# Designs tried in a protein design run: designed miniproteins, single chains, continued (3). Part 36

Each design is a single chain, and the fold is of that chain. pLDDT is the mean over its residues in the fold that is shown.

## One batch from the design tools (miniprotein)

Design m9229
Fold by ESMFold2-Fast:
Structure m9229 (fold): chain A 67 residues (1-67)
Amino acid sequence: AAQAAADEAMIARLKAFYEKNKDKLTPEQKKELEKAVEERIAAYRAGADSDVIMEISKKILEILKKA
């Protein structure tokens, strides 16, 4: 089954994206981004619906727009 591999690949992409951008954020924005990324990782691991994952993705984008 490829789902576990796909989930891990997505999680790795999210972590890479976070690492790439963390040094461009204020400490407060970094904390918000970390929380949002953790929520998205947890949602992927829990098998949440695509709409839930999309809402978390919107939060991440909003934080990055503030940077």
Scores: mean pLDDT 72

Design m9230
Fold by ESMFold2-Fast:
Order: structure tokens, then C-alpha cells, then sequence
Structure m9230 (fold): chain A 65 residues (1-65)
């Protein structure tokens, strides 16, 4: 599914340290989960913030599929 594909891509982008791509993918996952557009994520999100968001969103995204 689109959600599962986004989760996989997010994990790879995170491992590669591509923070801009990580931010865009997190936004897309939130849009899919909420069914509505969301604001762009701040470019200053930290690695710790990304880890917390990834862990939080991955189980929820999986539940959508």
C-alpha cells in the first residue's frame, strides 16, 4: 500500500541521513493518516525528533493497511 511504501522509504532516508526527504515523507504519512493536508514540517527537526516520529508513525501507518 502507499502507507507501507512510505514507511519503507522513510526508514531508508533516515538511515542515509537525508533529513529533508525524511521530513517530506513524514508529512505525507501524516496527510494519509489524517486524510487532510498538514503544514510543512520545520527544517530544524533533530535526529531524536525524527526517531520519535518514525517510531510513533510506523505502527499507525501499518494499522492503516
Amino acid sequence: SEAAALVARLQEAYRAGRWDEVARLIQRMLELRLGAPVPLLAPGITEEDVQALLASLEPRARALV
Scores: mean pLDDT 61

Design m9231
Fold by ESMFold2-Fast:
Structure m9231 (fold): chain A 53 residues (1-53)
Amino acid sequence: SDLEEIRAIQKDLMENQGLSENEAFTRAVQIGIKKGVSVESLFRALAERVEKE
């Protein structure tokens, strides 16, 4: 789903591009918007990030 895709993009950016968790999340959200991920899915990804921290 959209939430899982955003989390996968974040992980890829952290592992392959060496971005920090915060930088990778911001970039993953931008990529998600470009791919047409819904605003609701973006808010769900933010909530998931807070819960995992």
Scores: mean pLDDT 71

Design m9232
Fold by ESMFold2-Fast:
Structure m9232 (fold): chain A 97 residues (1-97)
Amino acid sequence: SMEKEIEEAIKILEEEGYKLTVPREEFIKKVKELQKKLEEILPLAENPDPKVQEEVKETLARILLELMLIMGLLTEEEVKNIKTVEEAAELLRKVQA
């Protein structure tokens, strides 16, 4: 089940020394909500309209930033300054290095 996959991910994060910014139950709930948002936006990624593609990129960046925030990889201040998936991925790499 998805819950078991999320629980395994939490265990790995805690073993690596990361501390979740939210309780375990809230983390599971938020991951499920982010997954639903991802499933809703992914079909729009194939729309050739440049406006739709930009909206998809912004939505994906927001999903990634929210996930990293609840995982304890980012602070709220760091999230305020990031706008793109590329910037989010670069910060994630820096935090994990």
Scores: mean pLDDT 75

Design m9233
Fold by ESMFold2-Fast:
Structure m9233 (fold): chain A 63 residues (1-63)
Amino acid sequence: SDETVAELAKDLREADPAGDGRVPAEVAKELAEKYGFSPEVVDAAEVDGLVDGHLLLERILAQ
């Protein structure tokens, strides 16, 4: 649901204190699972152990 995606976006932003738009893949997986999304979506957005929050949200919305 759109509400679930909005809450995930908020939690991803809170998990990024540096403000570079990236979170550790393990943290992104925990947050995605909290909202009922597959960890496979996170793996598909992972680069060098980090996940771009914007790309992750776009991938979830494309499902």
Scores: mean pLDDT 78

Design m9234
Fold by ESMFold2-Fast:
Structure m9234 (fold): chain A 67 residues (1-67)
Amino acid sequence: SMEELEEVRERFLKIVLKVQDVISKSKDPAFIKQLQEEITKGQKALEEKDIESALETLKKLEELINS
């Protein structure tokens, strides 16, 4: 539903802010690139209204920054 899409979008915006903080403190170029690629995948999923793919990228970003 559109309401689910908006909720996922809000969660994605919040995680992106946390990821950007992690990127600013990281000195690992490979890790930074991986985080940026996952953000790009999530943005594309949201643009395509693919809630399932957006949730998968959200989960992956949460796993990466909490590892």
Scores: mean pLDDT 86

Design m9235
Fold by ESMFold2-Fast:
Parts: C-alpha cells; structure tokens; sequence
Structure m9235 (fold): chain A 91 residues (1-91)
C-alpha cells in the first residue's frame, strides 16, 4: 500500500499529516530541523489520519518522514514507510 506524509508551513507553524494503512496501529513521525531530530509516536486506528503540529521560531528547512508500525505482544513490526517530505519555515 502506498503511504504518504504531507507537510505544510503557515508562518512558524509546521503541520504533518499521514493516513495509517489498515495493518498499522502506531505512526512514528521523524522531524529533522537543521541538525536537530525530533520523533513523535501516535497510536492510531486502522485507516485513521494522524496530525502533528509544532512551531519553529526561525527560518529553517523541515524534513518529515512517517513510519507505520504494528505493535503486537511480540514487538514492533514495520508495516510501511513514507518517502521524506520537506517544507520551508519563514516566520
């Protein structure tokens, strides 16, 4: 299944959105802002759309990747991953 992450900037606010495939119950967002990496994990229902937003107070390029996991009693299984998307922040 093709999975995509969408990222947009409005002033200093960055918003990333991704739709989970039916097999996934956790989404991992990885944000790269210059040399800083931030990771966010969200629990999701099958086919649910997840959204994460945060503020960047300086001009920067933000790169975002989404990885979709199935969490089971036996551990984490990577189900799908997106290509990297990027946006420029101009506060």
Amino acid sequence: MEVKVEVKADGKRVTATAKAPPEANVIKFTFEVDDEVKTVYLAVAPGETATVSFEVDRPAKVKVKAEFYRLTPDGWELVAESEEAEVEVKP
Scores: mean pLDDT 80

Design m9236
Fold by ESMFold2-Fast:
Formats: sequence, C-alpha cells, structure tokens
Structure m9236 (fold): chain A 67 residues (1-67)
Amino acid sequence: SDQELIAEAARLIKEGIEKKDEELIKKGLEMLRQAGVPEELIEKIEEAIKKGDLETLDKLITQASLL
C-alpha cells in the first residue's frame, strides 16, 4: 500500500540522516514520489532534511500518510 511505502521511505530517510548516507535519503525521497506524495510536500521534506529538523520531518511524513 502507499502508506506502507511512505513508512519505509521515512525509515530510509531517517537512517540516511543518521548515517550521513545521501543515497539512502535519495532512495527514500524516490519512494515518496512512487507513493504519490505531492512534489510540494516532498520539497518541504527535503528542506527539513537539509536543516536537520527531525520534528518537522515527522510532521510532514504524517501529513503524507494522511493523503
């Protein structure tokens, strides 16, 4: 399901942030796109990742899962 794909994407993004692995972050973002998450929301997620704002990231991922 799209919700399962979003949850897996969130896990990969968080792991990529912790490990400083840009490829894991990119994979997670691609999975969000595949799940049909709007590009506007993905752009906000990318900004939260860039700032290291994990609280905003969690809120945005929750928002994506409610679409």
Scores: mean pLDDT 85

Design m9237
Fold by ESMFold2-Fast:
Structure m9237 (fold): chain A 93 residues (1-93)
Amino acid sequence: GTIPPDDADLETIADSIIEIIKSLPKEVQQKVLDTLRAVRGKSKEEVLNALRELSKEIKDVKTRIAIRKIMNILKNLSQEEIDAIIDRVLERL
């Protein structure tokens, strides 16, 4: 069976996502955080689709790359792990 990440691994993943978000302009940070808040407790498919749609609305290449990095991190996690990561990100930002 696949071993799920422990709490330390989830914290490391959350820190990576926080650093990506902090690299963005404040307006874009707010849009990313609002998107994560809206999809908390939703399916993994809904989370990834919401981030993909946000990426399509943004014309700035740096921001689109940042959103794709977040999606690539979350793609390998379960729904429960994604919710835990969202909670950690929202608590720190």
Scores: mean pLDDT 80

Design m9238
Fold by ESMFold2-Fast:
Structure m9238 (fold): chain A 70 residues (1-70)
Amino acid sequence: SDERKEKLIKETMEIITEITRLSKELKDSAGYQQAVELQRKLMEAKTIDEVEEVHKEARALLEELKAKAA
């Protein structure tokens, strides 16, 4: 449903925002560029399946950055 897609987009944007914050704190230019690319993919996503793919990629990157920050 549209409601499910909109909720997933918002959750994915929150994750991308956190990736951007952590990348800046870690001075990780590659992480920052990946966040920019994820935001582009999210804005171009037309289906819930495409949003889900971006969401999974964003979550994986966030966990990687959190591990680097620990």
Scores: mean pLDDT 86

Design m9239
Fold by ESMFold2-Fast:
Formats: C-alpha cells, sequence, structure tokens
Structure m9239 (fold): chain A 74 residues (1-74)
C-alpha cells in the first residue's frame, strides 16, 4: 500500500512536469515541495520559503513531518 501511494505520487509529479509551462506559480511550488518530500532533500531556498509562510518557529516541525511522510512512503 505505501509503495502504491508513492508510485501514484511519482506518476502525478511526472505528469505535472510534462505540463510545466501550463502550471501556475502555486502549482509549480507545490510540485517543488512534493519532490522535496519524496527525495528527503530540502534545499535552502525551500527551507526559506517554509520560514516565510509558516514562521521560523514552525520550520523544524514542518521538516520533521516531511521526513515522517517520506519514511512512511518507503
Amino acid sequence: MKKEIREKIEKALAEAEKNLESLSEGEKRALEFSKAVLSGEVSDELRKRIEEVAGPENVEKILKKMQEVQEELE
């Protein structure tokens, strides 16, 4: 079941990348965030965006949740 969920997400991300030119800025950001969750790699730029949206006190909490989701998909 976890593998099936991961495969569905990866397929959705691949379809979104094929239509990248038609994606809104919000959809492009959602795609970038989803890729970070699946890879476990959070760029400094992504971390800064999380800080700007959620506040610096919530960055570590959000990063931990992303890691938990990534581990659950393995």
Scores: mean pLDDT 69

Design m9240
Fold by ESMFold2-Fast:
Structure m9240 (fold): chain A 91 residues (1-91)
Amino acid sequence: MVIAPEEAEALKARLRATVEGIAEKLRKISPDKKLAEETVEALRRAEEVALEAIEALARTGAIPPELLERLREAEAEAIEAGRKAIAEAEA
């Protein structure tokens, strides 16, 4: 399956907007500003890898195995950072 270039650009734009919105909310609600910024950094790294995956899908119809592995690592880091931020906010 190959994603049309227009669909790829729309997905990238939506992803960027979503990440920015989450980052702004984390900065406003988190009592620990350092933990909030660490979570935002992890989320930004996941965003970059996800954007590369969207571009790969648009160009070749598949995500290379090495990029899929990086995407899984970035997602795991973002999830872990998010859990720490939630735990701190609920404490």
Scores: mean pLDDT 76

Design m9241
Fold by ESMFold2-Fast:
Structure m9241 (fold): chain A 64 residues (1-64)
Amino acid sequence: SMEVERAAEAAVLEALLAGKRVVTSKQVIEAAKRMGVDANEEELLKVARELAEKAGLEYVEEEY
């Protein structure tokens, strides 16, 4: 969905602007939370992984 894509893009963009090479699942979930996006976690993380890879960043899945 558009909201899921926006949240994933925000996390990837924040990493790029900060000069980071990695985006974590935790950062993506927190970005969605800050933006008020009530999204399916699996869908959100899948979109984030795809966007991170396209941007040349490593996607890392963090366990709670």
Scores: mean pLDDT 80

Design m9242
Fold by ESMFold2-Fast:
Structure m9242 (fold): chain A 66 residues (1-66)
Amino acid sequence: SLAVETIERALKETDLVSIKAGVYEALRLAKEEGHDEAARVLEQALKQTNIDDIKKLLEEAYEILK
């Protein structure tokens, strides 16, 4: 799915702005595709300020969607 591919790309980012942009795109796609559980995890990722915390939540969303 596009949401999974977007999460994989976001996980490769190294700066906070790029990672959050990827999370936002993944969240929009997850909502469009009807993945409510993954969307909730991605919304929590957007609230984080630390790259490691965001990536942990991206990995959690990836596990839900795969």
Scores: mean pLDDT 86

Design m9243
Fold by ESMFold2-Fast:
Structure m9243 (fold): chain A 109 residues (1-109)
Amino acid sequence: METVRITLDVSDLTPEQVRELVEKLVEAAKKAGAKDIGIGLTVNRDDPRADEYIAAVREVAEKYGAPLAVTRSDAPTTLSIAATSENPEKVAEAMKKAADEMGVPYRVE
């Protein structure tokens, strides 16, 4: 199995929109055959909604039993989803489609 990662700039999204995005990405990855899913969140330390972003992403992580890593930095708020699959290209395509439907800029590794 191979790991695929999508990283998204969510600095222009509200905490509620980030919650919706994370749920869509996790569901898309699971439907595409992902085995293990991990969530990463880097919050901008100067963002007054930093704790709201953390709470929103934590709720989704707990719902899906996905490990969550949170960091605070001077960088814009970013979300990452890492998934392992026997078909990483299919998982990547599903996550890209979910991000595109929400109009969120991303990078895939």
Scores: mean pLDDT 87

Design m9244
Fold by ESMFold2-Fast:
Structure m9244 (fold): chain A 76 residues (1-76)
Amino acid sequence: KYKELKKKLVEAIDARDYEGAIKYAQEILKLDPNDSVARQVIFNAKILLDPNASDFTKRSAEIGLELGRKKLKQEL
């Protein structure tokens, strides 16, 4: 269910499981292709998994994930 996927996504972000976060966000997008929070989570989590990303870029991505996590929790 959509709500269960949002809960799993929050749990993955809290665990710093970026691969899991991408997986659950992609499943959310299959149900709602217009979910901007899920798209932003995928974008930021991919940066955090990128070995070529700068420390500054990774810090910005961490902040973006925290904002996404807060939005998801407000929707639950």
Scores: mean pLDDT 84

Design m9245
Fold by ESMFold2-Fast:
Structure m9245 (fold): chain A 76 residues (1-76)
Amino acid sequence: SDEEVLARLLALLEEDVERALKEFVARFSQLSVDVQLALARALVPRVSERQRAALKAYLLSQVPAEHHAEVEAIFA
C-alpha cells in the first residue's frame, strides 16, 4: 500500500539518504502523486545541492503538469 511504501522509504531515509533517494527513483512510477510529493518534501532538506537540482528536474519531467507548482514550491 501507499502507506506501507511511504513508511518504508521514510525509515530508509533515516538510515541512508543515498539509498532512500535511489529507491525513490527506482519505485517512482509505482507511487501515487501524493506519495511522490511527500517523499520529495522529506528528501529535499537531507540531500546535497546537486542531488536537489537533479531531483527537481526529474520530478518536473515525471509528475503531471497540474502539480508542477507544488514541485516548484518544494524546491524553493
Scores: mean pLDDT 84

Design m9246
Fold by ESMFold2-Fast:
Order: structure tokens, then sequence, then C-alpha cells
Structure m9246 (fold): chain A 89 residues (1-89)
């Protein structure tokens, strides 16, 4: 079970947790399907690094997408900013 392995790895290591959060933001920004998202997460768990430039592009795209939804933008932008701050620790 890939999900169970990802949860266990994230609980044992803050560095792994932050790496998986980076992969999740990139996957969301690119609109990847669940299968591709899980594959990317597994690759990151196995040592693949997300480049800083790719992460910055992903965050920018997500901010634009979230800002286009007037009903949820305030809440979702706050959530995105909290995730980005956690990644930078």
Amino acid sequence: DVEARLIEAAEKSEEVRRALMKAALVAMAKGLDIETQLKLAEEVLNGKEIPEEELEEAVAKLRERIASDPEHREENLAKLDAIVEEIKK
C-alpha cells in the first residue's frame, strides 16, 4: 500500500515529510491524476529531488488557480502559504 508507506515515511522524518509536500504541490499544480501523483510521491520517497524552480512555478500556478475562486480563495491561499512555510523550515 503506497499510501501507508508514504504516511509512515512522513511520520518518521521531517525531511521526508517536506519532500512529499513539495511533490504534492507540484502534482496539484500540474493537474496530475491520482496514479501519477502516487508515482511521483513514491519516486520522491526513493530519493528524487524536486527542483526549487519547479516548486516555485507550482506554487505560483496554484496561487493563480486559487485566486480565481472568490468563494474559497482566502481560506485556500492561507492553507497554501502554511504549506510553503512548513516546506521552507
Scores: mean pLDDT 77

Design m9247
Fold by ESMFold2-Fast:
Structure m9247 (fold): chain A 95 residues (1-95)
Amino acid sequence: VTLEELEELLKQIDNPALGQAIALIDNYGLKTGRLDEALERIKELIERTLAGELTDDDLLEEAREIALQLAEDSGFSPEQLAIVRERIDEAVANS
């Protein structure tokens, strides 16, 4: 799964906070093997939301947890994780 493929799916979901959360994952340079797993997981969650199996709020919360877990697994310090959390919380608040 690529970010471009996810952007095409996001056009079917009117949730700007989700788009911002995905952009934060890419922006923090999480280029480990786990990034590909996270993108596949996000695609699955988007498809389930489009099918009516999940709410937009459920999707956003799962994407947030994925972003935080990737940052932690990438060796981000507690201070760096606090910045990631703040950016995600700002994206959610502005949606």
Scores: mean pLDDT 69

Design m9248
Fold by ESMFold2-Fast:
Structure m9248 (fold): chain A 66 residues (1-66)
Amino acid sequence: SADEAELVALFDGALARAAEVLARLEGDPEARATLRDGVRAYTAAIETELSPAAAAEVRARAEAVL
């Protein structure tokens, strides 16, 4: 649906920002772990709002960043 496509696009943008922040935090393992946990929690929450196909796409994108 259009709503799912928009949510996936917003999630993809958030993952791109998370990847940039993770790269800048390479020397800070505690901050990196906290951000990764946050991304995992957000991904799990978003999956519950999506169809199985969209949820699989979101999960794959999150795994590529984490």
Scores: mean pLDDT 84

Design m9249
Fold by ESMFold2-Fast:
Structure m9249 (fold): chain A 59 residues (1-59)
Amino acid sequence: MKYILVYGTEMVRSIAYRLRDGLRLAGEDVEVLEVPPSDAKAKKAELEAQGGTVVADFT
């Protein structure tokens, strides 16, 4: 499972969700997670410990 982390404005979220949609069209299993910047490091470590990969971070 692949993940994109995002936080902030509608413009930043739009970029993250557009990247998700492009990756899904390419056959990738990917989700966007809205995570505050203060929590991003811990969330990334948690996801990677579960066998996930963070492919982009927009927090």
Scores: mean pLDDT 84

Design m9250
Fold by ESMFold2-Fast:
Structure m9250 (fold): chain A 77 residues (1-77)
Amino acid sequence: AADTEKRIFAAALLEASRLLEDGYSPEEAKERVTNLLVQAGVDEDTARKYAEEAVKLVLEKGPEETRRIAEQIIGDL
């Protein structure tokens, strides 16, 4: 369960980094990450939470550092 949660969050971080680097707004990135996670089978409330946290992290640390964090999370699984 914890490993699945980490994989979901890492996926959210990678997608949020890509979208914000591509010039999407934070709100557009949040909606697109939420939709991606829902299509992957994540429940909507959890998907929205991870999308919001992922977008916030990209805004605080930048897309390159956020990608590095996501890769570190996956590497620790």
Scores: mean pLDDT 84

Design m9251
Fold by ESMFold2-Fast:
Structure m9251 (fold): chain A 86 residues (1-86)
Amino acid sequence: MAEEGYRAVDEGARLAQKFGNGGSAAAMGGLADDVRFLYEQGKATEEAARAAIEGARLSMEYAKQGNDEEAVRKAGEAGRRAVELA
């Protein structure tokens, strides 16, 4: 679950890179790295993983709608929430 949470945030970052701007994509990648670091330290929780997965799902929906700003924002919220819950 924790690795799936990290993958969800990483997928959100990739969507931000593909459909958003480069600066937002870089910031999102930083959050994905932070979530991965917590996973590797054994600090990621089931709650953190669920938050990351839900945020990535919302990010994908907004990206499909062509709303790149909301896609990036939802991915960032997911990463931040995952870090807070870890």
Scores: mean pLDDT 62

Design m9252
Fold by ESMFold2-Fast:
Structure m9252 (fold): chain A 97 residues (1-97)
Amino acid sequence: TADLEKAIELLEEARRAAAAGNVERAKELAKEALKYAAKGVDKLPAEKRSEGAALLSAAGILVIAAIQEAEAGNLEEAVANLEAAKENVEKVLEIAK
């Protein structure tokens, strides 16, 4: 669970960076969050790994969308996509219990 908790923390930091207009920091934090989320999914029991991988895929798509919106100057959309990505990682943490 430590890797998933770290991913959630990093996505929250990425959201705050995006809200502040710090696009490069938001991108770095969001990419780092996905690395920790992937490590957390890899540690799931075999029977939960398929569901965890699907949630991780959804979070990854949302992070890519958030980065694209932030680079375009659409900070509100970037924040919303990072919040949605965080929710998907939180669902992985819930099934990890």
Scores: mean pLDDT 89

Design m9253
Fold by ESMFold2-Fast:
Structure m9253 (fold): chain A 107 residues (1-107)
Amino acid sequence: SSAELQARAEAELDERGILAAQLGRSYNPEYEKPAAYLALFDGRKLLEFIKALQQNDRQKLAELVAETEEQIKGLSPDEKARLEEIVARARAMPELSVEELIDRILG
């Protein structure tokens, strides 16, 4: 059913969000929520963010974080609740290596 396919797609995005949040936090706590947001709402910019992390591109990271923080302010209550749940779930999961997190996010 379309509802079953939607639920699966949402679960896959949530899993990616959890991994991205932990990846962000492993570099800088300030990156946790922006990384989770990008995984849920902007997969293309998540790839740019991961590349910037790997290259230690501080200017690009600061740009992406600032832009993402402004976008987070504009989220609906339901979208904010989803983002906060993803961040909470990421904090509850065991710490994975940066290499394992990137491999799981990218496939």
Scores: mean pLDDT 89

Design m9254
Fold by ESMFold2-Fast:
Structure m9254 (fold): chain A 56 residues (1-56)
Amino acid sequence: LAAQLVRMEIALNPELKTLTVNIGALAEALGQSKATVRREVSAEAAAHGVELVFTE
């Protein structure tokens, strides 16, 4: 689920070099653990060559 949101953001902004993600807010919204969200978004961003910046 979190990985799909990252994919959508990159698809909307193909020139994206850095993606900022609020892990706490995303985990609460999706009903997932912070660890799961971190794992999913990190793997997806790495697959697309995008740097992640975590907030909170």
Scores: mean pLDDT 77

Design m9255
Fold by ESMFold2-Fast:
Structure m9255 (fold): chain A 97 residues (1-97)
Amino acid sequence: SLSPLERKLLEKWKELQQLIFNFVKTGELDEEALYKVLKEIIKLLQERHPDWSVEEIAEWILESIENFLKSLQVDEETREKIIARVKEILDKLVKEM
């Protein structure tokens, strides 16, 4: 069974995937919701992996989103645009945390 921390992380990860999926489908990005869910995921990953830096966590999140987009067979140009937007928000969060 999953720990309470692992359940919260899975829940927030599913929220993130839904936001990214909606962006792929509609071209509309809820930047406020994306910022909030990314911040929560970073905090949960810091608790789960206290040995990871915030920069390493951000890189792991970005790579995981890239892999998610590839699994959805999103074209390279659209993936690059989405990854650039996510990276911009992650860079802001790394500076603030």
Scores: mean pLDDT 87

Design m9256
Fold by ESMFold2-Fast:
Structure m9256 (fold): chain A 75 residues (1-75)
Amino acid sequence: SREAVLEEIRRLLAEFEALALEGIRRGLSPAQKAEMAALLRRIGDLVAANPEIRPEVEALLREVEARLLAEAARA
């Protein structure tokens, strides 16, 4: 269902945000960078398979980007 796909994307974005926050605070290993890239690829695949959810996913991505930029500015 659309709701289940959006819930999965929220989980993937939360994992991505947690890794990105770690990176801002402590730096990232090559393995952690690869994991972040894999998370974004999985999100992209879900959007490609469910194009009707793209506007909601774009809004979620903008929220995550805004939080990460705010955190980076404090570093």
Scores: mean pLDDT 87

Design m9257
Fold by ESMFold2-Fast:
Structure m9257 (fold): chain A 82 residues (1-82)
Amino acid sequence: APPSSTAQIEAAFEAAAEGSRAYRAGDYETAIRHFEEAVRLTTDLALQAEALFMIARAHEALGDLERAARYRERALELQRQL
């Protein structure tokens, strides 16, 4: 994929920050939406891997262990490409 623009990378970091804020507040569904937005806004593998790990943790907190495992596996695969 083509590299993300600076504006898209900045928007992705902001989305990840909002996701982290929602996660700390216990709003796991909102956290997932923000982290999914972060993944969509960037082709930066490190930021995508971090966001996917956070989505996995949010699904785990919601009791969806199967989705959590799938997101964690995707994050680890991206991390191996770094």
Scores: mean pLDDT 84

Design m9258
Fold by ESMFold2-Fast:
Structure m9258 (fold): chain A 88 residues (1-88)
Amino acid sequence: SGLKTIAVAGEGPLVEYAKSKGLEVKLFDNEEAAIIALIKGEVDGFLGRKSDAESAAISGNYEILEDLGKMEIPGRGEVDVAIAGKVK
């Protein structure tokens, strides 16, 4: 089935992007907590830095569903971002 819920660490452009796609956003204090929520099946996907999304994919038998390229994140500058999740 399609992606419905997404874990995001922090706020700002990533949250707004996910909402613009009609996704329910679950906010977490950090990337590790968001990835753990994906692995536990509490969300359908993870949106964050590409390196964190790739780590989630390796750890949980997930895939990179979308590579979003570079986004400006307040306090972090331009970072590569991606969505990881189950394809099934």
Scores: mean pLDDT 77

Design m9259
Fold by ESMFold2-Fast:
Structure m9259 (fold): chain A 55 residues (1-55)
Amino acid sequence: SLEEEIAAIEAIEDPREAVRAASARATQYLKAGDEEGALAMLQLGIRRQEELEAL
């Protein structure tokens, strides 16, 4: 479910790969009509992008 997918992306060590994974999942949720899932994935992508910029 959404929480498990978030945990899986958070477990990705490379933040660039995590951002790409989050973006791909956001697109999948949008195609499925799940706006809440899409928003959660977009927010996760932003957080991982911020982590990348802090490195």
Scores: mean pLDDT 82

Design m9260
Fold by ESMFold2-Fast:
Structure m9260 (fold): chain A 91 residues (1-91)
Amino acid sequence: MAERVIELSLELVKLVEKHAPEDLEVQVLVGLALISVGVSKLTGNDPELAKRAGELAIEAAERALKLDLPEEVKRKLEELVEELRRAIEEL
């Protein structure tokens, strides 16, 4: 399941980065999530690092959801957050 958490974290942070590029707080969280994904991959998909990457990705998405984003983007973010939360629970 660690690989799935990493995959979903990357998908979620890429979507957040694309649609909230001017929000500095969100972009800091995106950066931290990407670092955590990179470190997790370098350590053979460590579950603790994968979980941290997922938690940071969710935090970035939840903050982005407070912005005036298109409804289609908000729905996609909410769907990915739910899927990622489920993947983290299976770690």
Scores: mean pLDDT 80

Design m9261
Fold by ESMFold2-Fast:
Structure m9261 (fold): chain A 86 residues (1-86)
Amino acid sequence: SELEERIKKLEEELKTLTDPEVQASVQRIIDLAREALKEGDYETAEKLLNYAEQVIKLAREGKPLEEIETLDALAEIIYVTSKLGK
């Protein structure tokens, strides 16, 4: 699927990053997206991949870690809230 191809591309882009904290944040978001995809939650997976792409963009632009940490936290919240329900 297109989401699976996006995950592969993001994993390749992640390996080009030099900051290990940024790499860890992107990896966590990708892992959450993979779990959402396995569960058939394509909407949550897409939102998580959008955040991963934004983290990589901010890192390439030299933005401070605090902005990256905020996106990582938001990705975790998105995943957790996707599990809330009956």
Scores: mean pLDDT 78

Design m9262
Fold by ESMFold2-Fast:
Structure m9262 (fold): chain A 65 residues (1-65)
Amino acid sequence: SVKENAIAGVRRSRGGGTAAAAVGELAKLGIISREQADAAMALVRGQYRLTPEQLEAVLAIMEAG
């Protein structure tokens, strides 16, 4: 699925840009809410590489969608 592929891509990359693109795509498709997307974007905005804590938090938001 789009959601599973997005999560796998973010987990593999651990990049902020990859996470931002994935969150944006899931929000555009209505898989996650606008509020979930905004929370995830706040965690990844301006980050080149996600910390383990940021990665866990973003993945949790994407999986909960």
Scores: mean pLDDT 84

Design m9263
Fold by ESMFold2-Fast:
Structure m9263 (fold): chain A 70 residues (1-70)
Amino acid sequence: MLETRLSHLDLDAEIVAEETGASLSDAKRLVKLIAEAEEKGKYDALEKAGEMLEQGASVEEVIAYLEKEL
């Protein structure tokens, strides 16, 4: 709230796209799903999603997983 947060989701999506090579639209969708999971208290789903990314799963696979769990 009292921080320099001008476009937090867009900035995070740009970082995700750069780090993973995913499209900006896929990165934005993933960031939105992460935010929805946090808001709903779905921390187990977030932990699994993070583990999938660490194991080399594609951003599209992680999006599909989170959409199914949310």
Scores: mean pLDDT 72

Design m9264
Fold by ESMFold2-Fast:
Structure m9264 (fold): chain A 71 residues (1-71)
Amino acid sequence: DVQRWLEDLDRMERLLRDPRPQPASVVQEVLRRIQPPVDLAIQRLKELGFPESSFTLDRIREVLEQIARES
């Protein structure tokens, strides 16, 4: 399941970089799918004592990759 979350994050990044107008429904569906793993990563970062200014997409991805390695 963590692998699917990483795939959903990659899909979101590709959609956000696409210069063509995307249907709002497609963007919202991708955002809904990544919300739980993003919340998990943010919670772990808070528990580890990282400041909110460090909650970047790259840091969130690093945490999710770490969880995948631990699984």
Scores: mean pLDDT 72

